# Designed miniproteins, single chains, continued (5): the designs that were tried, part 105

Each design is a single chain, and the fold is of that chain. pLDDT is the mean over its residues in the fold that is shown.

## One batch from the design tools (miniprotein)

Design m19890
Fold by ESMFold2-Fast:
Structure m19890 (fold): chain A 68 residues (1-68)
Amino acid sequence: MEAIEKAKEHYKRALQAAGEGNLVEAARHFEEASQYYKEAGDLENAEKFRAMAEGLRRAAVLRGQLPP
């Protein structure tokens, strides 16, 4: 399986977790997607999903789902 394919799989799982209100799980999957895009040399999508993961992690801290 190509790195891009794995990145897309994690992106889909991140959206599902976010829809379920699990911000920690969503952030984890966006972080995995970012790493796979980086591995594939797609630095624009890697940065985009890294930023999304950080945003969701901050939101999870505010919601009490993750320690500061």
Scores: mean pLDDT 83

Design m19891
Fold by ESMFold2-Fast:
Structure m19891 (fold): chain A 72 residues (1-72)
Amino acid sequence: MSEMEKLMKEFEENGSKEAALKLGEIYEAAGKTLEAQGALPMAAYAYRQAGEFYEKAGDLEKAKEMYEKAEA
């Protein structure tokens, strides 16, 4: 099972803020990679997912940054 799948299950089972934060970091990294490749619609999707997980982790400032990147 991938690390992302393990983190998703942990978050769904116990609402772990640590799992949510790590998922946000994974999606942010994916968004940056896709943006660098010019895959802008996929980058926007990844940034939106990162924002949602940062919001679930309680990092509202980081969530806002990710949502702004998704609209660019």
Scores: mean pLDDT 80

Design m19892
Fold by ESMFold2-Fast:
Structure m19892 (fold): chain A 64 residues (1-64)
Amino acid sequence: AEENFKKGLEALRKGDYDTAIKYFEEAMKEKESAEIYELLGIAYRAQGDEKKAAEYYRKAAELA
């Protein structure tokens, strides 16, 4: 739901990347979107997982 997306955004704003990823993954299960894939890419990149970040950025581009 939109609530998981909003909670993910708030966690991302606070630098809580683990919590942001969790909420964005839940939001993605409810509705797949390019915006959520891009945000997952940002969160994984912030954690230093460049491979996961690149995979999610690619999915965002493919879905847009």
Scores: mean pLDDT 82

Design m19893
Fold by ESMFold2-Fast:
Structure m19893 (fold): chain A 59 residues (1-59)
Amino acid sequence: DEKEFKELLKKALKKYIKENNLKELTEEELKEFIEYQLERAKELDKKSAIEELKKFLKE
């Protein structure tokens, strides 16, 4: 499910930014990054990608 993948990726990015004390991305920058990652992930199994994102968010 592309919508679930996008939502999990957005949450994972926000967590990564917070934990690494990085400059907060704007909503537009987040959207561009998510779209970039989706394009790169077209060849990947979306189910496996979602499971990896869920694992990251648990930690």
Scores: mean pLDDT 69

Design m19894
Fold by ESMFold2-Fast:
Structure m19894 (fold): chain A 55 residues (1-55)
Amino acid sequence: KRKEIEEKILKEYKEKYLEKMKELQEKGEFDEETIDKVAKELALEAHKKLKEAEK
């Protein structure tokens, strides 16, 4: 079911985003510019997976 795949992709995106934010805090790189870059990269990956699932 496509909705289940979509929900899984969104869940993985959120989990990876939170995980990366924690890593950035530990490294002292927790700034808005770095956070935005990571969020956009993860969102792009999630979008690609969603497009593949639509096939």
Scores: mean pLDDT 75

Design m19895
Fold by ESMFold2-Fast:
Structure m19895 (fold): chain A 49 residues (1-49)
Amino acid sequence: EDYKKYKLKLLDEMEKAIEQARKRATTPEDLAGIDETRKVIEKQKKALE
């Protein structure tokens, strides 16, 4: 379905953005925030499977 395809594409783009942010993060607080966001993205991807 189109809705699921669009959501998966958006989640993939968000995942790429988070990966880039993680490479630039230098503080434990930034890393923790990035990790939490990554978990949200993973949950949403699993919900679409």
Scores: mean pLDDT 78

Design m19896
Fold by ESMFold2-Fast:
Structure m19896 (fold): chain A 67 residues (1-67)
Amino acid sequence: SKEFLERLKKKIEELKKEIEEIEKEIKELEEKGGDEKKIKELKKELEEKEGLLALLEAVLSFLERKE
Protein backbone atom coordinates (compact mmCIF):
# COMPACT_ATOMS: atom_id res chain seq x y z
CA SER A 1 0.00 0.00 0.00
CA LYS A 2 0.97 3.67 -0.36
CA GLU A 3 1.01 4.00 3.45
CA PHE A 4 3.59 1.20 3.68
CA LEU A 5 5.82 2.98 1.14
CA GLU A 6 5.54 6.27 3.10
CA ARG A 7 6.49 4.44 6.35
CA LEU A 8 9.42 2.75 4.61
CA LYS A 9 10.65 6.12 3.25
CA LYS A 10 10.42 7.62 6.76
CA LYS A 11 12.41 4.70 8.24
CA ILE A 12 15.08 5.12 5.53
CA GLU A 13 15.32 8.87 6.33
CA GLU A 14 15.62 8.18 10.09
CA LEU A 15 18.33 5.57 9.45
CA LYS A 16 20.28 8.04 7.25
CA LYS A 17 20.21 10.54 10.14
CA GLU A 18 21.52 7.87 12.55
CA ILE A 19 24.35 7.04 10.12
CA GLU A 20 25.25 10.76 9.84
CA GLU A 21 25.41 11.04 13.66
CA ILE A 22 27.71 8.00 13.97
CA GLU A 23 29.99 9.31 11.15
CA LYS A 24 30.24 12.64 13.01
CA GLU A 25 31.11 10.86 16.29
CA ILE A 26 33.82 8.77 14.56
CA LYS A 27 35.33 11.91 12.97
CA GLU A 28 35.37 13.79 16.31
CA LEU A 29 37.05 10.84 18.08
CA GLU A 30 39.65 10.43 15.28
CA GLU A 31 40.43 14.19 15.33
CA LYS A 32 40.97 14.06 19.13
CA GLY A 33 43.33 11.05 18.80
CA GLY A 34 40.80 9.26 20.96
CA ASP A 35 39.67 5.82 22.04
CA GLU A 36 40.49 3.31 19.24
CA LYS A 37 38.18 0.71 20.82
CA LYS A 38 35.25 3.18 20.80
CA ILE A 39 36.02 4.11 17.17
CA LYS A 40 36.06 0.39 16.20
CA GLU A 41 32.69 -0.19 17.94
CA LEU A 42 31.15 2.85 16.18
CA LYS A 43 32.53 1.69 12.79
CA LYS A 44 30.91 -1.73 13.33
CA GLU A 45 27.57 -0.06 14.20
CA LEU A 46 27.95 2.15 11.10
CA GLU A 47 28.56 -0.91 8.86
CA GLU A 48 25.47 -2.67 10.30
CA LYS A 49 23.26 0.41 9.77
CA GLU A 50 24.62 0.99 6.23
CA GLY A 51 23.81 -2.67 5.42
CA LEU A 52 20.26 -2.23 6.71
CA LEU A 53 19.89 1.03 4.74
CA ALA A 54 20.99 -0.72 1.51
CA LEU A 55 18.45 -3.50 2.14
CA LEU A 56 15.59 -1.05 2.82
CA GLU A 57 16.47 1.05 -0.27
CA ALA A 58 16.51 -2.16 -2.39
CA VAL A 59 13.05 -3.09 -1.03
CA LEU A 60 11.75 0.42 -1.75
CA SER A 61 13.14 0.32 -5.32
CA PHE A 62 11.52 -3.10 -5.92
CA LEU A 63 8.13 -1.93 -4.60
CA GLU A 64 8.21 1.35 -6.62
CA ARG A 65 8.86 -0.69 -9.81
CA LYS A 66 5.74 -2.83 -9.13
CA GLU A 67 3.38 0.13 -8.55
Scores: mean pLDDT 83

Design m19897
Fold by ESMFold2-Fast:
Structure m19897 (fold): chain A 66 residues (1-66)
Amino acid sequence: DLEKAREIIEEAAKLIEKGLEAYKKGDLEKALEYFKKAYEIAASHPEAEHVAEEAKKLIEKVEKEL
């Protein structure tokens, strides 16, 4: 179970990284898609709370710019 939590955290973190890359390129819509995906994956697992919170803050940041 902890192995599964680790995989989910890694996947969510990878999605955040892709979202940040899109954000830096000015593709706000693409960035939002990645951050929402990361949040969806992380929010369903208490062990990934920190990653979910990070993704949520990034979603709010991008939505303010849309």
Scores: mean pLDDT 83

Design m19899
Fold by ESMFold2-Fast:
Structure m19899 (fold): chain A 91 residues (1-91)
Amino acid sequence: DLDEQLRALVEEVAELVHKSVEEALKWLDEKIATTSDPRLRAALELMKLTIEAIKKGSITDEQLARLRELYLFLAPDAEEEVEAYIEQLRK
């Protein structure tokens, strides 16, 4: 079940971020490189971009466009939620 796999990944990433942001980013890079499931890969990339934006304290237009693309790929019916999320990140 993809939802179960995504929940487990979110929990693992959250634990890694609490230990080290740098370790979490390395782990995400390795998982992205080895993951063949496109939806799982998109979720991992979305998590990585979000962590990078938080660490930097800002988000670029290119990162914002990629976040929108990944979010809509994972949840195509969630266009309104995606726009609300993007507005939050711009602040």
Scores: mean pLDDT 75

Design m19900
Fold by ESMFold2-Fast:
Structure m19900 (fold): chain A 70 residues (1-70)
Amino acid sequence: SLGEEGLRLAERLYEKAIELAKQGNLEEAKKALEEGKRLWEEMLSRHAVPEERRKRFEELKKKAEEAIKK
């Protein structure tokens, strides 16, 4: 389904942002984070997302933001 595919891609973008930030590639990490945020917001506006998955995504976003900041 489009919703599941979109959520999975958003999750992968957040994970990619964390990995890139860990490698010191901050510009690419920021790009991946922004792409993930845009897609996640689109999915939330158009599809019903389980609360547990929403919480998991917010934690993942926070980890990506902290990794870029450090």
Scores: mean pLDDT 81

Design m19901
Fold by ESMFold2-Fast:
Formats: sequence, C-alpha cells, structure tokens
Structure m19901 (fold): chain A 67 residues (1-67)
Amino acid sequence: SAMAEEAARLGREASLAAAEGDLERARKYIQELEKKLEEARRNGDSEAEGNARAGLGEARTILEQQE
C-alpha cells in the first residue's frame, strides 16, 4: 500500500539520519513514524503497521548507540 511504502521510506530516512549523527532530524522522522504506526493501526493496514514498527525499532537502536 502507499502507506506501507511511506512508512518504509520514513524508516530508512530515520535510520540514515541517526547513523549520520543528526539527532534532531532522526527524532523528527521517528515522530512521523509513530504517527504512521497509529494511523496504520486505526486503518487495519498490517503491512504499513509492520513497516512503521520495524523502522521505529531500527532507528531507535541506532539513535541510542549515538549516545
């Protein structure tokens, strides 16, 4: 779905920003992913929910390693 593709893209952007040490940009994309996760849950879009959840997990892990 378009939402699943957007969630996957946001996840990649968040992880890239976190890996580059751009903490502000990484947190912004994480916030957008949290919103997409909530939206996917409300709409029953399991693919988008999975992509958002995976992206959040990866980005948060990388961000924590930068601390």
Scores: mean pLDDT 84

Design m19902
Fold by ESMFold2-Fast:
Structure m19902 (fold): chain A 84 residues (1-84)
Amino acid sequence: MKLEAVVAPNDAPLEGQVTNAMAVMELAVVERYTKNPESPYVKRANELLNQISKASSVDPDSEEVKKLKEELKKLLKEIDKEDA
């Protein structure tokens, strides 16, 4: 599922929806990383976050950014399964 349930300050003046979604994904990865930093899923998710940040700074609507976000969502789902 999309991370729609993890929306918080949607009224942010700067692209609130996409910025908030990214911030929540980053928070989710960081929280899992703090609990289990040795998890390969968490480490890979953190690498994807870095790649998304770099690609988004160039072109946030690029296909590569979309692909990286989809990969991150898949990894977050796996991390959530492991933590649940």
Scores: mean pLDDT 64

Design m19903
Fold by ESMFold2-Fast:
Parts: C-alpha cells; sequence; structure tokens
Structure m19903 (fold): chain A 65 residues (1-65)
C-alpha cells in the first residue's frame, strides 16, 4: 500500500529528526502524520498505538543522547 510505505518513511524521518536535529516537536508531528496514514490504510488501531508508543520511547532516548 502506498499509504503504508509513506507512513514508514515518515516514521524513519521522525527518528532522523530526533537524532540529527534534536527537534521533539518536529519529530512528534512526523510520527503523528505516520499514524494518520496507517489508520487511513486500515491498520488496526491497536497496532498503530503500539507503533506510536514504541517510536515515542525511541525518540525520547535519541533526544536524551
Amino acid sequence: SPLVERARELEGQALLTAYYEKDREASQRLLDEAARLFREAGVPEEQVEARVARLRALIDKLLAS
């Protein structure tokens, strides 16, 4: 699905933004956009919530490093 591919790209961009730019708000916006695209693609809400929680935790670690 093109929506799933774009959502995965945005997840990667969120992590890179956290690591290189240290911009929490920009990273969170990219992650929120990825979640929106996963929902549009019909990914179950439980899976979207699990992905968001995991990536938020990773973003926090990257920002603290």
Scores: mean pLDDT 89

Design m19904
Fold by ESMFold2-Fast:
Structure m19904 (fold): chain A 68 residues (1-68)
Amino acid sequence: MKVAKVVVEGVRTPEDAALARQTILDVVEKKYDEEEFKKAGEQLLEASGATRVDGLDEEGNVLVRVEK
């Protein structure tokens, strides 16, 4: 199933916010599935201070979660 919305937690710096924003845009614009989302989320968690990334459907249901 394709991820329609993304929620990122633990972002505290402008640099981390920029990384989170780019990840959200890539997921939504390129219509990432759950597997593609997991890879992108894991990369964001390792590259930034983000602690959790949730991939949601169009109705707001959590499809996939990646966390530290």
Scores: mean pLDDT 83

Design m19905
Fold by ESMFold2-Fast:
Structure m19905 (fold): chain A 66 residues (1-66)
Amino acid sequence: MDKQNVEELKKKIDEIKAKSKSAEELEKKIGELLESFFQKTKLSDDSKKEVIEYARKVVKEKEEEE
């Protein structure tokens, strides 16, 4: 179910943010996570968009902390 996959991805993004030293490292790791997940799991375009928008928000917050 897409909603469960979206929530799981958001949680993993938050975990990566906590472990990342910089916004650049965070963006790279999130990109790798999303690419791997989207290859293995077919999500709707709306669900992909929601995850991508969340990832962008998290990366921006990390950039503002630097």
Scores: mean pLDDT 79

Design m19906
Fold by ESMFold2-Fast:
Structure m19906 (fold): chain A 68 residues (1-68)
Amino acid sequence: MSVEEVEKKFYERLKKILDENPPKDQDEFNVAVVKVAKELEGEFDLSSPEAAEGIRKATEKVKKEYLG
């Protein structure tokens, strides 16, 4: 699994959750991130460098859209 594949999947899932329930603060945003990570844990190895980088990039993009 590539960085780009992980970023796309995490971005799409996180954005969907936050579009339905926009976060009021950083804590609500962090709860959504953890929820998405738990849902996707079965699809890819979250300990891989590719997963870590993809998740970081997706999280930063979504955070900027909702809390930026």
Scores: mean pLDDT 78

Design m19907
Fold by ESMFold2-Fast:
Structure m19907 (fold): chain A 62 residues (1-62)
Amino acid sequence: MLSEEEAKRAVEEAEKALEEDPSRATAGAVLGDLERYFEDLPEEFRERAREIMERARELLGL
């Protein structure tokens, strides 16, 4: 399981990446990273991660 600090950093970096570059390439990278460590996220960060993943999927046309 990721620490609270690691989870916060990962989620914030994912949000920032999509905010700065809402491209399909960035969406694919963000989705892949979040899916890889999603099960290791503390519960409090999972809802926020799901919202980011949903936005990434929309950008990818999924």
Scores: mean pLDDT 80

Design m19908
Fold by ESMFold2-Fast:
Structure m19908 (fold): chain A 88 residues (1-88)
Amino acid sequence: RVEELEREAERLAEELREAIEAGDEEKARELAERLARVVRELLLAQGVPEEEAERYAEGVLLAAELEIAKAVGDEAKAAELEAQIAAA
C-alpha cells in the first residue's frame, strides 16, 4: 500500500532526525537503512525502475550518513560523503 509506505517513510525520517540530534550514531544508522529500504519499496510500487529506485535509496543513505558525520563532528567522513554524493 503506497499510503502506508509513505507514512512509514515519514515516521522513519522523523525518528532518524531525533536520533541524529541525540547523537545516537548506531540508532541513526539503523533508521537510515530502514528508511532507504522503505523509500526503495515506495518507488518500486509507484513504477520507478529498479535501478533508479536503488540509486535513490543509496542517495538517502549517503545523505543520512553525512548528517550523522556532521552531528558527531567527523569532518573527514563528512568530506568523503560529500564527495560521494557529488560523484553520484
Scores: mean pLDDT 81

Design m19909
Fold by ESMFold2-Fast:
Structure m19909 (fold): chain A 61 residues (1-61)
Amino acid sequence: GPLQQAIEQAREAAEQYAALIESYGGTATIEQVSDTKFVVTGTVDGKPLRKVFDAADFLLA
């Protein structure tokens, strides 16, 4: 259903962001903090990065 598609899109966006960090020579970790929410944490050139990917944003977009 739409919620499951939104969760999948949020996961894919998190994976793309993690891959982007790694492409810059950084490190990234993806954590699923709830059924609908993923957090990417990482560093690139000593700069800490954190981004939240929420399935709700993909349902409303």
Scores: mean pLDDT 86

Design m19911
Fold by ESMFold2-Fast:
Structure m19911 (fold): chain A 73 residues (1-73)
Amino acid sequence: SNVEKISELAQELAKKVGSEETLELVEKLMAELIEEAYKKGVTTDEEREKFKEEAQKKLLEALEKKLEELKKE
């Protein structure tokens, strides 16, 4: 699942940059996704579930991108 992959990537990132920095990044990304949900007017259960899946994919992509950037340094 996307949640399991997010957890795995967050753990890999924590190994490289530390748990506090990883948690701060995840919290910032989650805050941005919550703001996006408000702007899109996500109010119904169906819209919430679709946005949740989209948000999980965006978080997964952001974590993968951060790990790829760290590999180049």
Scores: mean pLDDT 76

Design m19912
Fold by ESMFold2-Fast:
Structure m19912 (fold): chain A 69 residues (1-69)
Amino acid sequence: SSNDQRRNLVTSSLQHVERMLDRIRQGQMTPRQRRGTVILADQVYQLAQSVGDTQMAQRAQQIRDQIQR
């Protein structure tokens, strides 16, 4: 179903954002790349909410908050 495809996209996108967060923590990203990661984390948050996955939405929000500190 369309919702199953969206859930799979949220899962893979969240994993990607997690890897980007690790690279930010290691100082391996430019300010522009860091800003792009914030935008992506927001998109993952919105998508997770649209499929009702509260845990993935919370994690995406936590990642966004950590990048903006």
Scores: mean pLDDT 85

Design m19913
Fold by ESMFold2-Fast:
Structure m19913 (fold): chain A 79 residues (1-79)
Amino acid sequence: DLAARVPELVEQLKDKDPEVRKKAALELGELAPLASAETLRPAVPALEEALKDKDEEVRAAAARALSAIAEAHPELLRD
């Protein structure tokens, strides 16, 4: 259930462990073409915060996830 999984991943982006945050960002990117825009909407600001993460791999994963969301749901990143 993507409606339940996406909120879990958004919470995991705040985890103390950088490996958990990295995996959450990567999975959000993988789910981008499979989930609805409504389900992904709360992930966008969380991933934008992850772009400022202290861990380089977390920042890279967040950038990839936002790119995937922009391709699947460009309306979520339109002003």
Scores: mean pLDDT 84

Design m19914
Fold by ESMFold2-Fast:
Structure m19914 (fold): chain A 70 residues (1-70)
Amino acid sequence: TYQTLKDTVINLSTEMARHAADGDSDGTTRLSDQMSGVISQTEKTLGPDVAKELQQLGSDTFASTLNRLK
């Protein structure tokens, strides 16, 4: 469902922010690759507008989480 995709994006973005805050570039890259896979599948199944919304949600979650961890 769309809600499951949103939850996945939020969880991946939150973990990416934690790895980034720790200076773990390898962990951040692996999670970023997983995120790209989720966004790519969303674009194929639900279209580019939904994929763009999820990408923005991920970006916003990453930034807000990273700012909170600093």
Scores: mean pLDDT 84

Design m19915
Fold by ESMFold2-Fast:
Structure m19915 (fold): chain A 62 residues (1-62)
Amino acid sequence: SAHLEAALEALRAGDLEAAERHLVAAYLNGDISVEEANAIGRALRAGDVERAIALVEELLAR
C-alpha cells in the first residue's frame, strides 16, 4: 500500500500529522481494517511513535 509506505516514512520523519493523513487514506481505500487503524491511532495519541512504526511495518510485511 502506497499510503501505508507513506505513513511509515512520515512516522520515521516525526511528521505525525502527515502520518495520520496517510493512515486515514489507507483505511478509506480498504488497505487496513478499522481495528488496525484504531490500534495505530491509539499508539499515536499516546505519543508511542515506536509502537505505531512497528504496527505499520507488521502490516506491510504481510
Scores: mean pLDDT 86

Design m19916
Fold by ESMFold2-Fast:
Structure m19916 (fold): chain A 60 residues (1-60)
Amino acid sequence: MVTLTASIPDPNKLIAATLMLLGEFPDAEVKVSGDTLTVTLPDDPEKIAAAKKILEAFKG
């Protein structure tokens, strides 16, 4: 398992990122605490790369 964390201070971007991650990775564990979004994924380089790309796109 790999855990990715990003700070997304824009609440609209935070919601959008959360929904996109849940849509792309329905088996992923997604947690939100304040402006911090945490995603836990299997050790799959393809899924990890895609999740990182989503987090970077919405990162503040």
Scores: mean pLDDT 80

Design m19917
Fold by ESMFold2-Fast:
Structure m19917 (fold): chain A 59 residues (1-59)
Amino acid sequence: SLEEQIAAVMAQARALVAAGDYDGAFALLRRFYVEVLGFSPEEAERSARAAVDDIAAEL
């Protein structure tokens, strides 16, 4: 399901941020937002950056 895909990609992004791979987490989320959620490239970039910042703040 879409919910399972979101949960899986967020878990991967959290693991990357925890490992210090912020660029990898950003690239993963940006790609997911474009390819799965249908965001524009500009929207995906903003959303991915915000998500990486939020994940980093939670850790």
Scores: mean pLDDT 88

Design m19918
Fold by ESMFold2-Fast:
Structure m19918 (fold): chain A 71 residues (1-71)
Amino acid sequence: DSLEKALKEARKLVEEGKKALYEEGDKEKAIELLERALKIVDEILERTPERPELLKLREEIEKALKEAKES
């Protein structure tokens, strides 16, 4: 399932992006990874009905991006 593969990739990018931001202090890497994850989640949301887990993931990405850009 291409949708499930995309979601798995988005979740992996969120985990790596958070690690880059909070453990490594690499804001540039974090922003790149998190923006890629956000793009995937937004593409999924355009094709499928809203799911609570997708909305939570999107919110998680936006919060981490805000911290990376505003810190």
Scores: mean pLDDT 82

Design m19919
Fold by ESMFold2-Fast:
Structure m19919 (fold): chain A 63 residues (1-63)
Amino acid sequence: LVGKIARALMPLPKLSEEELGLRVGDVLEILEEVDEEHVLARNLRTGEEGIVPKSALEVIGDA
């Protein structure tokens, strides 16, 4: 998943400093795999980095 571009499949509120807020259709770059269920990603719309559940994302290509 590292170095992939993904699209947000669902809205996600930013509830903590470590989390990433999402809108449906946001485009993200995957920076790191954190665990089995989560990645560290950058939201290309907001420029913010944070933790995102893998289930909220669809991989669409290479970064």
Scores: mean pLDDT 80

Design m19920
Fold by ESMFold2-Fast:
Parts: sequence; C-alpha cells; structure tokens
Structure m19920 (fold): chain A 68 residues (1-68)
Amino acid sequence: EKLYLEGLEALDQGDYEKAKELFEEALKKDPNNVLALYNLAQALAKLGEEEKAEEYFEKARKINLESA
C-alpha cells in the first residue's frame, strides 16, 4: 500500500527510476497487484524499456481477465 502510493508520487514527479523500484517492491509483497503491474509498465515505458513494459502490461491483462 505505502510503497504503491510512494511509487505513484515518484511517477508524478518524473522520477521514473524511483517509481520502478517502488512498484517492484510493491509487487514483491503482492505479485498479482494489477494496479502496480500497470504502473510499473508505465514507468518502464517512460524509461524506454518498451519490451519489459509490454511484458508487464500483458501480465496485468492476463490476471485482470482471470479475476472473477
């Protein structure tokens, strides 16, 4: 929760490296956190890591479709 919110603040401030680290830590606690996966993908895209961004978008999409 707190790590995710801190990641959102870093993303808003343009600190994409810090946002990436914070969302990665949030995902260590909850690997299926769809919001953290989407925001990590956004941070990766901002850093020019398009392949990794697409992988996380796809993972989030898959989990979201499987959640009832």
Scores: mean pLDDT 80

Design m19921
Fold by ESMFold2-Fast:
Structure m19921 (fold): chain A 60 residues (1-60)
Amino acid sequence: SPEKERLEILALFYEGVAEASRYLAEKVKDKNPELAEQLIKDAETFRKYAEELRKQAEQL
């Protein structure tokens, strides 16, 4: 269904943002550990958003 596909695409978007945030955290961790910690927390938040969207898509 179009609704299921939309949720899957949105989940993929948040998965990508979470991965990018983790990547950036690794790049800055030595020079700005506080920013790295915040980026890891943001990545975890986006990962959880993606998981929730995946679960919603599975019900459609």
Scores: mean pLDDT 89

Design m19922
Fold by ESMFold2-Fast:
Structure m19922 (fold): chain A 104 residues (1-104)
Amino acid sequence: GKSEAIRLAKEAIELAKKAIEYAEQGDVEKARELVLEAIRKLEEALRLAELSPEVRLEIEVLIGMALIHIGVSKLLSGKEAAEMLKKAAELVIEAAKLLLKALE
């Protein structure tokens, strides 16, 4: 339902914020784990949410862009990988906020 979608989107934001913190500390593996968990929570929120097709597509595009940055991070190391994961987490936060705005 709507309340569960809102809860999951808020959980995704908190996980993505933690991913940014770990990326800034150079913990690439933990940052990647957290941003992927944030995406899983956001995708579940999206399945539970009743949204216009246009808003759903905007959220799906942002998730797709985040997944591309995670993929690129696997081809990189150290600070460059961390920067890609930070960007992925920022995209997840933007997508989750867009979902919350549409539901609230």
Scores: mean pLDDT 91

Design m19923
Fold by ESMFold2-Fast:
Structure m19923 (fold): chain A 71 residues (1-71)
Amino acid sequence: AEDAALETRAEEQIARWEKERPKVLDNLRKQLEKATPEEKKGIELDIQAVENLPLGLRLSVDGVRAARAAA
């Protein structure tokens, strides 16, 4: 029951992040254009983290789902 509830909540969070991700990435890219060379490295890492966050969460959910199917 708890795993199913966590999976549902994770899917909802992933969907929300996928919807908001383009806006967050656009804002980070605008900051990157105005950033100093020193700040650019940090912003580039932030962009990469935001791009990969939904995939990381989805892989975790898929892992739980696969384990449950195998049981």
Scores: mean pLDDT 68

Design m19924
Fold by ESMFold2-Fast:
Structure m19924 (fold): chain A 58 residues (1-58)
Amino acid sequence: MMSPEQLLEQVERMADHYGLSPEQKEELLREVEELVRQGVSGADVIETATLRIMELAA
């Protein structure tokens, strides 16, 4: 299982890969931090972040 730090790094790399703006990336990372704080699993965090990135990139 990924640590919280590894999850945030993975999401940041995905956001950069899909070309999110700095503002979109900041919003996404805040959402991910909240999910991690709520105890959501790393797999569910990655799934949620991926769907959000696809929505923002569309």
Scores: mean pLDDT 80

Design m19925
Fold by ESMFold2-Fast:
Structure m19925 (fold): chain A 64 residues (1-64)
Amino acid sequence: SSEIQRLQKEIKRIDEEIKRLEEELERVRASEDPDREKKILELEIEIGVLYIERGVLELILRKL
């Protein structure tokens, strides 16, 4: 159905966003930035929110 295709596209988009944020997190962890700990926390929170959103979409997809 069109709804299944929409959900699959959104999950793929979230996966791509998580990958980009995880790559940024790796760069920040390797940096000498004095705000490193704050930036790590902010990135970890954003990644965590995206994983929750992904999980909700997967549950919806399973119920269709």
Scores: mean pLDDT 89

Design m19926
Fold by ESMFold2-Fast:
Structure m19926 (fold): chain A 59 residues (1-59)
Amino acid sequence: KQDKLLKAIGEILRSIGDMLDLRRRYERGEITEEEYLKKMKELQEKIKQAKDEIKSLVG
């Protein structure tokens, strides 16, 4: 159970890092606004999945 909790927390932290990198790429004009929003939604979904897993593990 604890290893799964740590893995889920790690996924949240990695997703936050990816969101920050994605924002930087958008500010540099390396990606379109449409791509930026789509990728941000994907990362938010990963965070949601990790939170749901944590809730499942703690009851």
Scores: mean pLDDT 81

Design m19927
Fold by ESMFold2-Fast:
Structure m19927 (fold): chain A 65 residues (1-65)
Amino acid sequence: MYTHELMVGDVRVTITVDGDKVTIEADKPLSPEQREEAERIAEKLLEVARLLQEGARRLAEEALR
C-alpha cells in the first residue's frame, strides 16, 4: 500500500494505491477539473508503486525524500 497526500487547488487530496486499485479521498468535494488532475496523479503514483514493488530500494528512498 502506498499513500500520497497533495493539494489540488485548496482541496487536500489523499491518494492510496493498493495493488492495482487506486482510491482518491478528498477533504472537500472535488470539481470535475480537480478530479481529472487527481486521477492523472493517481496513474503516476500507480507506476511509482509498481517500481517500488520491483525492489528498487534506492529509487524508493529518492522518491520519498
Scores: mean pLDDT 73

Design m19928
Fold by ESMFold2-Fast:
Structure m19928 (fold): chain A 78 residues (1-78)
Amino acid sequence: KAVELLKEAARLAEEGDYEKAAELVNEAGRLLGKEKGELEGGILEGLGLIAIGVGKVTGDPKFAAEVLKKLAENAKKL
């Protein structure tokens, strides 16, 4: 599920595994795009990748994890 992938991506980002977290965000976006629409999937993927990038560049893995957890909550309610 897209939600489960985002939760796992958040865990990996918090541990500093940004590369694997980004892969899971990409997969979650594709799954959400198929289930809810390409725009929704694209927005989720874009926001998730930006959060991971910001976390990596700023050295704040918790920021990336928190944003990914919020995206998972939003995807669950969609």
Scores: mean pLDDT 82

Design m19929
Fold by ESMFold2-Fast:
Structure m19929 (fold): chain A 82 residues (1-82)
Amino acid sequence: KEAEKRAIDLVSEAYVYIEKARKALEEGDYEKAREYLEKAEEKLAEARALLPQLSPEMQATMQAQIEALEEEIARLKEELEK
């Protein structure tokens, strides 16, 4: 229960950082965008570490969400390298 709530909170925090990174990119602040993406990656790594403590159903759900957000981070990083 506690690990499940923490994993959900961490994924939500990562999503917020991804949104902040996107806004920073729109404003041309590439340094802040990189910083926010690094924080998002940190939150997703923490969430991934909690997966073994979750039920199989929650593991599948959280794994899918983490992978989707990791793909979005990779996409934004490509924009930073242009």
Scores: mean pLDDT 86

